# Designed miniproteins, single chains: the designs that were tried, part 70

Each design is a single chain, and the fold is of that chain. pLDDT is the mean over its residues in the fold that is shown.

## One batch from the design tools (miniprotein)

Design m2429
Fold by ESMFold2-Fast:
Structure m2429 (fold): chain A 65 residues (1-65)
Amino acid sequence: MLRPGDVVRLVKHPAIDPETGEIYPVGTTFRVAEAREHPNGFVELVSEETGKRLLVGRDSLEVVP
């Protein structure tokens, strides 16, 4: 489970902002302010730095230690 303060990296697929359609490429890192995991395998993240939302497959996220 993703927690506030976690740093995550996109490792398999790009992420999409569901409100704007903006695409974040593989290799992008985010500090998590909020995370919501959906039963369909998608995760909604909110960036702590920018407040930006992104939607991504859970299998595409790796927690950076």
Scores: mean pLDDT 76

Design m2430
Fold by ESMFold2-Fast:
Structure m2430 (fold): chain A 69 residues (1-69)
Amino acid sequence: ALAERREELREKLLRVPGVGEELATRLAGLLAEHPVGLGAFRGLSPEELATALGISRETAAAIIELAAE
């Protein structure tokens, strides 16, 4: 279900250093509606993702690495 997918994504995102509960919840809500979930971040540069989300480049790079796994 959509709620279960949101929680799974939120838990995965919370494992990323620099991702707090608010950011994890917000991203999980957006990604739960995307067909490939975290895979939506594959192919993005850390700089592009950092700018789009208003986060550090290091945190963005870690999110992209999580998406590649």
Scores: mean pLDDT 76

Design m2431
Fold by ESMFold2-Fast:
Structure m2431 (fold): chain A 70 residues (1-70)
Amino acid sequence: SEFDEELRRLVDSIKPVSDEEKERIIQAARDGNYAELEKMARELGFSDREVALLLAGVTLLEIKRYLEEK
């Protein structure tokens, strides 16, 4: 989906990860589970700054999707 592709681009812009790691992050983001998203990113070796950028970026993409569906 378009949202999934935007999430993949976001992850790629922050930190190089494997396709499997990326899909795990995308699934947590799609579920709206920010606590799990943060936990998984930290377990994958994301720094505090990279985690903050990921969470902010996911939130912005969710806002964009919400506005585009109106």
Scores: mean pLDDT 83

Design m2432
Fold by ESMFold2-Fast:
Order: sequence, then C-alpha cells, then structure tokens
Structure m2432 (fold): chain A 81 residues (1-81)
Amino acid sequence: SKMYELGLKKDAAAIPELVKATHDEDELVRRQAFGALLLISLEHPEAVIPALEELTSDEDEEVAKRAKELLKLIDNILAPV
C-alpha cells in the first residue's frame, strides 16, 4: 500500500501526509498511516513523537486513542522495561 511504502522509506518528510491519512474515511488507510508512523519513528522518533503528541488531543476520539497507544508502543521500543 502507499502508506506502507511511505513508512518503509522511513522519510520524516512523509509525516504530514501520514498525519492527514490518520483521518481517512477508510479504517484500513488509518491503520496503515499509524503503522507507517511507527516505522518512521524507528529512525526519526524526534519527528514522529511531536506529531503523535498533537494527535492525542484530536477531536476524533479514535484518532486520539490510537495516537496515545502508538506513543506508548514507541516508548517501549526506545526504552523497554
């Protein structure tokens, strides 16, 4: 998928497009956007974490919930205990 390809490139320049895709009408597109953000966070956590922190305050409760869950996952990957 296009979202997965953006994640595989681990390109921080893709973050704004992926943030927009988290609001897509298609649940699969939203999941792929969060997955791509996770992949980019493995190389560029400094760029992804602020974007996810902003999404935790989103008006869409599902988007906010997923952003919070992804931040917890990233924290566990970067500093597992």
Scores: mean pLDDT 77

Design m2433
Fold by ESMFold2-Fast:
Structure m2433 (fold): chain A 99 residues (1-99)
Amino acid sequence: TIDTAALRAQAEEIIARHPEAASRLEQVAREAAEEIVETGSIEGSVALQTALGVLDIYRVLFGELNYFVAFHALLSVYLLELGRPDLAAIELGRALRLE
């Protein structure tokens, strides 16, 4: 059984370490999470691919602020809110590996 409270706490701790990046990515991450849940696929998500492109643009416009780390941590939180702790665990794992 996935400990959803522990998973959320870990994701929120990562978000707290990257507040400027997280603030810019809230809407982009929420939209990506919603499409991932609707399609049932992280790898096949068009919204996720679009979001990753937006992160590269933000890097150019606003500098290096760990956007990919913040994005995957936000995705984890939103996937938990949408009832997908399995997908949230995968995204938290990505954030931890990139940090």
Scores: mean pLDDT 79

Design m2434
Fold by ESMFold2-Fast:
Structure m2434 (fold): chain A 99 residues (1-99)
Amino acid sequence: HMTPEEQAELERLKQRLAEALVNLPVSDEAKKIIEKMAASPDLLPWQARVLADKFEEAILNAKKKYRLPEEEAQRIADNLSLVQARELLEAFERVKKKK
């Protein structure tokens, strides 16, 4: 079981992730990376970091971008672990700053 503090943090992070995924245009490669992350909730922190870094690169290097459907963004956010959610949100913040 997660602690109540960890559960509350995860709920806040999932809300922020769903909002970011709906509002931030992604590429096909970036979507593939976050789908892989969502399919692997047992990733170690360093593995989640590597995927989050690849996600950042995939967005920054993309020539074609599109917004995820709300339904798909929510599904992805719901399948992320606390560690994955933290790493992915940091990547979103880095993408926003490099705009």
Scores: mean pLDDT 78

Design m2435
Fold by ESMFold2-Fast:
Structure m2435 (fold): chain A 85 residues (1-85)
Amino acid sequence: SEAEELEREVREAEREGRLAEAGAKAWIEGLKVQLGREPTKEELLERIEELEKKLKEAEKKGELEPEQVEEARAVLEELKKIIEK
């Protein structure tokens, strides 16, 4: 499901006790590998919006634990900060 995909993405970023900033950087690096190139600012913003929508849907359906939702939000906020720099 989409919630399972989001859970895997968040779990990967937060794995091994990573900080939200490290998780955000790892997610961007993974996206670069998937695309085979540098993502554009617009592509990063679109992907973040998609993740936010998936997170809201998963939270509404009760598919994620509260702790997972908080971790995902922290990573998304760090992603936004990286793009704004």
Scores: mean pLDDT 74

Design m2436
Fold by ESMFold2-Fast:
Formats: structure tokens, C-alpha cells, sequence
Structure m2436 (fold): chain A 71 residues (1-71)
């Protein structure tokens, strides 16, 4: 559901706060939420928005993998 996807993003954002500045965390969060909102609305992202999403996803995935390695 939309609520489940947003909750998942919020959990990832909390992990990002350990690794990135508040400004970078906000950029990553905004890019991830923009993608989810576009999917929910059935809208396509622009090439630039897709690039932002790919960069945000890469950073989020790296943090998740680093945190999992500590457990």
C-alpha cells in the first residue's frame, strides 16, 4: 500500500541520517517520494527525475547494505 511504501522510505531515511548531511537526506527523501507519488498517480517521471531517483536509490541501497553488515 502507499502507507507501507512511505513507512519503508521513512525507515530508510532514519538510516541515511547516520551517513549524510540533513540537506542530502532531504534530497534523497524527496527523490524517493517523488517516484512513489508518480507511480501512485500513474504518471511518468522525466529523464532528469529518473536520474535523481536512481542516484537516491543507489545511496539508500548502499546504506542498507552497510547497516545489514553490522548485524
Amino acid sequence: SREERRARIDEVVKLLEKYFSPEEVQRIRDALLRFEDAVDAGKELTPEELKEYREASRKALQVILDEQAKK
Scores: mean pLDDT 80

Design m2437
Fold by ESMFold2-Fast:
Structure m2437 (fold): chain A 61 residues (1-61)
Amino acid sequence: MDAEAEAVRALAEKVTPLLQQGKLDEARKVFDEFVASIEDPDVAEVARRAGDTMLRHAELA
């Protein structure tokens, strides 16, 4: 299974409900804690980029 794809999906599941509720600060905290919990630096980098994209889209909406 692709660890990068799995991490992005898990991040989206944790962050999306907070973004839908307008809880940007809580979403940022959950995002930062999730990325920090990833032991593989390559997977962490992919998750970080995906999370930054999700947060940017929510901020613009």
Scores: mean pLDDT 78

Design m2438
Fold by ESMFold2-Fast:
Structure m2438 (fold): chain A 68 residues (1-68)
Amino acid sequence: SQQQTLQQVADLLSQAYDAIDAGKYDEALKLLDQALQLTEQLPPGVRAALSHTLDGLKKDVEKKKKES
């Protein structure tokens, strides 16, 4: 269901933030990629909003990895 997919995305996002806080940028990127794949199952409007947020966070993590 859409609700289950949204919960899975939220759980992956929470895990990604924990990985970022721990300096585990490769783990964070993997979790964000998994969340992005799940958004493909969502309606276009919800998918656009979530993918925008996830892409932004992914770019921030990639930048932190390069600065490390």
Scores: mean pLDDT 86

Design m2439
Fold by ESMFold2-Fast:
Structure m2439 (fold): chain A 72 residues (1-72)
Amino acid sequence: MVVGEGETGEEGLRKGSLLGGDAPAVGEVRSTENGAVGRGEGTAFDAGAGAAIGLEDKGGDVRKGTGRVTVL
């Protein structure tokens, strides 16, 4: 069971986080499945839409720090 060394798990985690589709969408999928009962459909669809937004928010955080210097 625990012999993945992190190849698939780590790569999947990294790819999902970098891609911004798996992790953030997981929360949304939960809600979609509850009403639509289509976890697979919600995951694929929601991931593409919601994930992109999550990915952008992460980058925006860095800009916030820079704003402090520019606000001068």
Scores: mean pLDDT 41

Design m2440
Fold by ESMFold2-Fast:
Structure m2440 (fold): chain A 59 residues (1-59)
Amino acid sequence: SDAAKEEIYRRALEIAKTSGIKSEEGIRAVIDILEKEMGVRLSEEERQEIIKKIQEELK
């Protein structure tokens, strides 16, 4: 759902900021952990959208 995608984005951004994670691979790993924790599955396209959005926000 869109709500789950937005929640993953929000949490992943928070973790990336607090942990100093800026790489695509690092952000992807955070998303994978959150997907498992929340019991949701995002498409690869949705994961890439979140990664790109987080990288832009971390500038």
Scores: mean pLDDT 84

Design m2441
Fold by ESMFold2-Fast:
Structure m2441 (fold): chain A 72 residues (1-72)
Amino acid sequence: AAAQAARIQQALANLGITASPAVVERLARAIPYDDFVTFLRLLDAGRTNQEIGERLGVSQSTVSRWRRDLGL
């Protein structure tokens, strides 16, 4: 959990995204780092919340919340 949170925080920092520790911790509990990298790639590719949710096995509402939490 702690190592995964640190990796997610670093990935967000590399993209210039400011996220609170609470958001990073919530993401680290909800999504493995490899799936988080896939999430970022699908966002960059312009995929919809539904398509990202289907790929990651989560609801489109969950994807929408993550985007909102990240200011995306």
Scores: mean pLDDT 79

Design m2442
Fold by ESMFold2-Fast:
Structure m2442 (fold): chain A 65 residues (1-65)
Amino acid sequence: MKIKVKAKIEGEPLKVGEEVEVYLRSGDKTIKAKGKVLEVNGDEAIVEVELDQPIEIDSAVAKKK
């Protein structure tokens, strides 16, 4: 499933269209996924992530590869 998540940017600045590593927090679990940057607003980005199953996302972090 494709989902859009609001992620905090860590490390280097990100650009729209860039592939990034995304760390999704769901309760006590952290899921590492690949994402594509759709929008950048300051220190936050909207990233499209593909997941194998539906999860409730508490927070997300996006990092440049």
Scores: mean pLDDT 78

Design m2443
Fold by ESMFold2-Fast:
Structure m2443 (fold): chain A 75 residues (1-75)
Amino acid sequence: SMEELKKRLEARSEKTIYAGEVMREAMKRQGMSRSDANRMASLMASGTPEQAERLAEAARRGAEEARRLVLELAA
């Protein structure tokens, strides 16, 4: 529907991209590799809001937890 298309565009908004970049820098400081951190930011920007929320929750638990989820979602 047109409403679902609008929600999809909003989910890929500048705010989502910015949040992914902030999370990327935080994870790099916790020892996550640059490639894994960049992939996480990409998934947050291009994925569903639910995937972005799961990635943010994993990142709060630590870089290793976030890395495992990134690999699962990217596979």
Scores: mean pLDDT 70

Design m2444
Fold by ESMFold2-Fast:
Structure m2444 (fold): chain A 66 residues (1-66)
Amino acid sequence: MSWRDLVPEELLSTVEAMLQLMKKEKVNLEEFRKNIDAFLKAFGLEGKISKEELIKIYELWLEEEK
């Protein structure tokens, strides 16, 4: 399963931009989980994707980057 399968089509570009920034900053899963509300707000994802879904997307993306 790809992280892309969990993302609404209209949000793919925004989520991909977020993931690229997380890669540059070397944000691990624990840091991402702790700051999830801030990331939802910073990328305009509040009310468009749940915290649980965004964390699952990040988990799957980290496995693909391995």
Scores: mean pLDDT 82

Design m2445
Fold by ESMFold2-Fast:
Structure m2445 (fold): chain A 99 residues (1-99)
Amino acid sequence: SKELEELEKKIREMEKELKKKVEEIKEEAAKKVFSEEEIKKYEEKTKELQKKVDEILAKIDKEGVEAFSIEELLEMARIVAEGNLARVKLELAKESAKK
């Protein structure tokens, strides 16, 4: 169906965006040693995003995936991905500080 084709296109676009963001984070982390102040800011951002991820997962657990539109599920997936990217950046920043 057209709806399935549109969903597949959006998934492909999301995958490309996530891959680009992962590479950008790795490149940034390879080029510098992060300060304790920067690490603290990344910890705060990671906690903020984790709270949003936990809220999304709680909604899905309570209501089931069928309660949500395809657009809502895609937006939830984007937020979860951003939370994971923030966690990766935080870990790379902490590792840079050990050098």
Scores: mean pLDDT 78

Design m2446
Fold by ESMFold2-Fast:
Structure m2446 (fold): chain A 92 residues (1-92)
Amino acid sequence: LSSFSEEEKELIEEARVIITAEMIKQIHEEKGVKVEEVLEELIERGEINPEEAEKIREALKWPNEELAEKLEELGEKLGEPVLFKAAEKIRK
């Protein structure tokens, strides 16, 4: 039972990293704010820690199609329909 809870938490954290990376990409495209500035602000506000920031930097290197595929995989594992909708938004 505890193992399922921890595995679920890891999947949720991975989904959060991908969603945050996509949000940062959209902010960069729409507002022209540098990706690094957005990451630094999130760290300063305590919304992400440095380990999460490194995972987000790695996700930012991936094409949107790969991020969308990863969210779909996480959606299936977590049984969360909202993640499939997030993947569709990334592809658009």
Scores: mean pLDDT 76

Design m2447
Fold by ESMFold2-Fast:
Structure m2447 (fold): chain A 69 residues (1-69)
Amino acid sequence: GEAPSDETLQRMIDASRRHGLPAPADVAAARAWVENPTGEVGELAREIGAKLREIGDAVEEGLKTGVPP
């Protein structure tokens, strides 16, 4: 389905906090942001998701290739 798992949402919250992005209060709030991407919250969730994917890819690639963060 379109909705991510609790684990994915938790990683998203953690990454947001680590990188100074706005973070939902908990997994349930994060799920609401993703499942109902309507209006301002939906647009913000999409933008944050795109940024987190870029950051996550850079971090993961760094770990694989030994390039420091």
Scores: mean pLDDT 63

Design m2448
Fold by ESMFold2-Fast:
Structure m2448 (fold): chain A 55 residues (1-55)
Amino acid sequence: VSTEDVLKEIVKKGEENNGVLTEEQKKEIEEKYGVDLSDLDSKEVVENAKKLLES
């Protein structure tokens, strides 16, 4: 799975919830893509993912 696909999912789910991932959304992304987001701030991870996609 590409990093870009993970970043797009983070941004999409975050924007659905006013730019902040819920714990359930973080868990869904972790299980779907096999990544660990547990140590990341829910708002900061969305902002960082958006910046990386715009680069």
Scores: mean pLDDT 78

Design m2449
Fold by ESMFold2-Fast:
Structure m2449 (fold): chain A 69 residues (1-69)
Amino acid sequence: GKAKDYMDKAIKIAKENGEEEVYDLLKTARDMYEQGDVDSAKVMLESAYKKAKNEEVKKYIKEALKELG
């Protein structure tokens, strides 16, 4: 799904840029989403967005949130 694709892109870039806390939050969000807990996934994505410093990570988190509604 598009939301997962955007989460996976954000996860990859966060890891590459050493944003360890953002990476952990994004992996937790993806796990929650894959378990069907969309509301908890959104909360984790919003937390990751607030902590993210890299503009591409922020962009992909925002796109994932849009796809989840």
Scores: mean pLDDT 89

Design m2450
Fold by ESMFold2-Fast:
Structure m2450 (fold): chain A 84 residues (1-84)
Amino acid sequence: GAYEAGRAFAEGRGPTDEQIESAGKDAGVDPETGAGNAMAGAYAALQGKTIEEASDIGSQAMETAGVPREAGRKAGRLGAEAAK
């Protein structure tokens, strides 16, 4: 899921196709968008941002892409939690 995609990124590796697919399902969006937001959340957490700040980054990116903010917030939060 989004957590596993964020964890893979935090560990210095790319997520697997299965993790990408599951990240999309967790967020209720396409696989690449879900995984991308999870990785962005993980990156923000690795830069010392809070889980809430990482979630906000994900939600803003999704809104700009025309996807519901909640999906980006959910994926970004899970990725950030995985990076801790």
Scores: mean pLDDT 74

Design m2451
Fold by ESMFold2-Fast:
Structure m2451 (fold): chain A 71 residues (1-71)
Amino acid sequence: SLEKEAEATPYVMGAAVAVRQKDYALAVEYLAKALEIYPSEGIREQLEEVARLAEEAGDEEAARRAREVLE
């Protein structure tokens, strides 16, 4: 569990940077990869927040992709 969490951490950090840059598509890709490595409620909640931010920004493709990953 700890090893998978450590492996996912760079992707979670990359997603945070992408959100600051308003690159929601990239943030979704990083969080999707993080979820593949370490499926956690915290990462799912971050992906749900990115979906909301993408919708607010008018990035419907990124929002759709985020919700697709969450299913």
Scores: mean pLDDT 87

Design m2452
Fold by ESMFold2-Fast:
Structure m2452 (fold): chain A 73 residues (1-73)
Amino acid sequence: MLSLEEQLELARARYEEAAAQGRLPPEVLEIILEGLERLRELVRQGASDEELQAVDDETARRVREVLERLRAA
């Protein structure tokens, strides 16, 4: 079984690979990687589900804003 920290590291590698293949904009990758790193730090600190959800919500908001700008340009 993969630990949560191992799952976050695997997710990071997958997003980096998707960006390298041209399937993910670099601006979106940067936001996702920042969010994953914050989640990893919070998991190591024993953060609550509410704190983890807040980071996910902020990351999703930032990704949505960047994608909306890229589509509008």
Scores: mean pLDDT 79

Design m2453
Fold by ESMFold2-Fast:
Structure m2453 (fold): chain A 68 residues (1-68)
Amino acid sequence: DPEYQAGLDRVGELVDQGERAAKEGDLKKAEEYFKKAIETARESGFSDEQIKALEKRGKKILEEAKKK
């Protein structure tokens, strides 16, 4: 499914942007990118398991960034 493949690429880009924002200390921007990644995943036909894994990954990155 080309739409699903495009969704995989877009979710990856949004996660990368979220990780960069977290590294820069912009936790609000990082959270916004992770929320957008989750919304894009839902719209692109990701499974509930994939979405939960994505939510867990975003939470972990934000928690690690706060330890700076």
Scores: mean pLDDT 81

Design m2454
Fold by ESMFold2-Fast:
Structure m2454 (fold): chain A 96 residues (1-96)
Amino acid sequence: SREEVRRLIMLEASVVAHAQGIRMFLDQNDYDQARRFALAMLDEIKKYSPNNNQLIDLAQQLIQSIENGDTKKAKETLDKIISEIRKMEREQLKSY
């Protein structure tokens, strides 16, 4: 539906913006700001895609990795989140 496409566009924009911030803060070893951006990203995921348990779980894993200071795991999990968003975009375009 048009509403599903709109929600996906909003989700993608929010996730990409927050992901850029999270990467920047992780590169600066600013774990407090990285955590705040990751929490904001989780809230946006829950808002636009509340039934996507995989994406919610990945965002929660990202927050945990940041809280543990595991920069490598945090970046790997962030890349998985972006990959899932890109996959959702491709699948939605095929259904149009």
Scores: mean pLDDT 86

Design m2455
Fold by ESMFold2-Fast:
Structure m2455 (fold): chain A 119 residues (1-119)
Amino acid sequence: AEAARERARELAERAREVMREARRVADEVAATVAAVGSPELAARVAEYAAGIRGLGDGAEASEDLRERAALLEGAAELARGAAELAAAGGTPEMQREAERLREQARRLEEMAAAFREAA
C-alpha cells in the first residue's frame, strides 16, 4: 500500500512536469505557426494545443493509472498530429517546431508506458 502510493505520487509528479513542458511547447509552436503559417494551419495547430491541454488536465485529475496512460497517449497522438501539420509548412522554422512536438510526444508516450507498467 505505502510503496504503491509512493510510486503513484512519483509518477503523478513526473507526469505533471511532462505535461507542463508539453503544454508550453504546444503553445509556443501554435504562436510560431500563427506568425509564419497560414490561418488554416495556425487554427488547426491551436486546436491540437488545446486538445493536449485538456487531455493533460484529465490525466492529472484521474486516480486510475490506466486512464492516465490512455489520456497521455492521446496527448502524444495530438502532439504528433500537430508536428505533421507544422512539418507540412516546409520551412526550416516549421521543421524545427515539428521536431519539438515530436520530442514532446515521445516524453508523453514514455510517461504513459510508466503508468501502464505501474497499473
Scores: mean pLDDT 79

Design m2456
Fold by ESMFold2-Fast:
Structure m2456 (fold): chain A 88 residues (1-88)
Amino acid sequence: SSAAQQFAAALFGAVVDPERADELIEKGRAYADQTAAEHPEVADEIRALYDEAIRLAKEGVENPEKRDEYLAKVAEIAGRMVALVRAA
């Protein structure tokens, strides 16, 4: 799977398992940094998207009653990262 897909999986894991959130968010950052490094022409846009996804994942960890909403937002951002990579 692509690094962008692995990023999304790590953030989903953080939202559904708050005890592992810090570990999974750091793992997600590593995948996002790999994706940005592989696509330097859109690296700044990729970094902006994953910073927003990490923020949303952290908010999802703090708001379990809205978990599905935050998972959907993280999935949308991951899709936008994949689209940027395919367009580059």
Scores: mean pLDDT 78

Design m2457
Fold by ESMFold2-Fast:
Structure m2457 (fold): chain A 75 residues (1-75)
Amino acid sequence: EEEVRRAALTGGAFGAAAALQAMNDGYSVEEAIEKGREGGKLGAEWAKKLGFSDEAYQRGVEAGHEAAHGGAGAS
């Protein structure tokens, strides 16, 4: 669904960006993942505020979490 896909893209982008920024700022991988999760949640919350469903919000949070791990270089 368009809403779910858009929420996932938004959450993922925010999560990856937040994790990469934290790594650039000298934070540990573990801390960067946590900051990425918060960034992903903010992106998902923004999508929810725009009228996206709770399911889309959940997918956005999940995508943000996964992207945060990738952004921090954790496998």
Scores: mean pLDDT 72

Design m2458
Fold by ESMFold2-Fast:
Structure m2458 (fold): chain A 72 residues (1-72)
Amino acid sequence: SEKQRRAGEEAARAIEAGGASAEDARRGHTLAGSYNASGNVEGAIRAAEAAGADREHAERATQLATEASPPQ
């Protein structure tokens, strides 16, 4: 849904900001979607791995997205 898509866009943007390729950004999108659905990082990582995503990129994207969104 919209929320999952937005989370994916933020993750992809964070990966791209780090100089990653479009492929890595796409993996970040998958991670963010899974995270939003499960509500936790561990669940997202497992789902991303099943989809073929690399753990390092997934964790980095999640961390950067969180840090890029300071407490309102």
Scores: mean pLDDT 55

Design m2459
Fold by ESMFold2-Fast:
Structure m2459 (fold): chain A 68 residues (1-68)
Amino acid sequence: SMAEEERKKLLELGIERGILVAASFGKIEKVEKFILSEDKVEVIAVVDGERYRVTVYVDGSIEVEKLG
């Protein structure tokens, strides 16, 4: 359905945006995983030796957390 296609597109954009936000902190050494939910995408990445969680919500809001 059109709604399923729209949801897929929002998740794809969330992944791209999450990676771009992580890359803004430095050189991405490793993307460990993507966690896909109905309303958000979480990107776990190692950037310049530091581990980050970048959460991108379907409303466009972003949260960033340093994990260590």
Scores: mean pLDDT 82

Design m2460
Fold by ESMFold2-Fast:
Structure m2460 (fold): chain A 85 residues (1-85)
Amino acid sequence: ENEKILKEIKEIQKEMAQKVAEGKISSVEALAKTIVKSYYILNKRKATDEEIEEEAKRLIEDPELATKYGLPVTRELAKLEAELK
């Protein structure tokens, strides 16, 4: 289960990095979408692409909210990686 979650989040990070490299999205948009998608995966919640897009836009408009989401997601990912080794 934890391996599946970590793999899913890593695929999102790879996808977003590729889109930034191709000039399809900004680094800020990629970061916001990665945070939102990772948050839903870590909480085992389903979200539509439309819900993810709306929440990512909200994070971009509120940098404090982006920090509040980003730090917990980063900490939980580090914990999952440690537990799988």
Scores: mean pLDDT 73

Design m2461
Fold by ESMFold2-Fast:
Structure m2461 (fold): chain A 92 residues (1-92)
Amino acid sequence: SSAEVRALLAETLLQSAQVVADVLKEKHPEVKAEVDAILAALRAHRDDPAKVREELARLAEIIEKHFTEEEKKEIEKKIKEIAEKGKKEGEK
């Protein structure tokens, strides 16, 4: 169960990052290359929690610079839904 929970958490984080990245690239094409690089790094290091946190922090910095308050609120809601679903799958 521990290994399953870790894998589920990593997938949940990747799914959340993908949702954010898709919205950011659509609204702010100027950051597409940097966002794509972050997603590639997240996928490459999905089994390394420290690297995943580092790349998510980079993505969060881009969000703070480019997302509107309304866009942030909608993305936060989607991320929370993905995280809650992931947690439910990890519970018995």
Scores: mean pLDDT 73

Design m2462
Fold by ESMFold2-Fast:
Structure m2462 (fold): chain A 78 residues (1-78)
Amino acid sequence: DAERRELEERLRELERELAELEKIRDKLSPEAQLLLDTARVAVEVARHALEEGDLDAARVYLEVAERSIRELKEQIKK
């Protein structure tokens, strides 16, 4: 349905952003690395939730990942 497709697109976008951030992991502070790891775990949980048809759980964990990535990006900005 439309909700599942929306969540799948959000998951793909987050996976792309995580891949780019992973390339600079060794340049991140320990706090920023923890945010990156938090987002990665949340994305994996969201993927499993989507596979099980738990759209509510998927949405919650995608939101957690989006928030963690946003905070990480703010820490990287000058």
Scores: mean pLDDT 86

Design m2463
Fold by ESMFold2-Fast:
Structure m2463 (fold): chain A 71 residues (1-71)
Amino acid sequence: MKISEEEARGLVEAGEELAERVRENPDDATLVAAAGIMAAGLEFDAELADEEGAKRLREAAERLREVVREA
């Protein structure tokens, strides 16, 4: 299993969009839970990406984890 650069880009973009939604609605338990689940998924996906994709995926996961912690 390998994640393409296009897939990695899409996943990073989706993660950043979700992080913004959580920042706007930190009291929405469903969005906060979704962000935590996505962060874990991005961390696993990073293991299947190339070096550049893995770095971006981990950065997106860190942003998601931060907005979950601040919620």
Scores: mean pLDDT 82

Design m2464
Fold by ESMFold2-Fast:
Structure m2464 (fold): chain A 65 residues (1-65)
Amino acid sequence: ALTETQKRIARATIKLFLEKGLKNTSFEDIAKAAGVTVRTIRYHFSSKQELFRAGVEAERAEAKA
């Protein structure tokens, strides 16, 4: 299961990706939106695609609950 920090990062990621797409969203944009550092994001996630998958998983978990 995702930690609370990973859930915040994932939620910020999905919102930004839906707004401006994967290519136009930086780790810095996600860090600012989630209230964390880029280092924290890179520690938990290796790629923007992994971040997007985590975002979808977080939303799906809320819809199922």
Scores: mean pLDDT 76

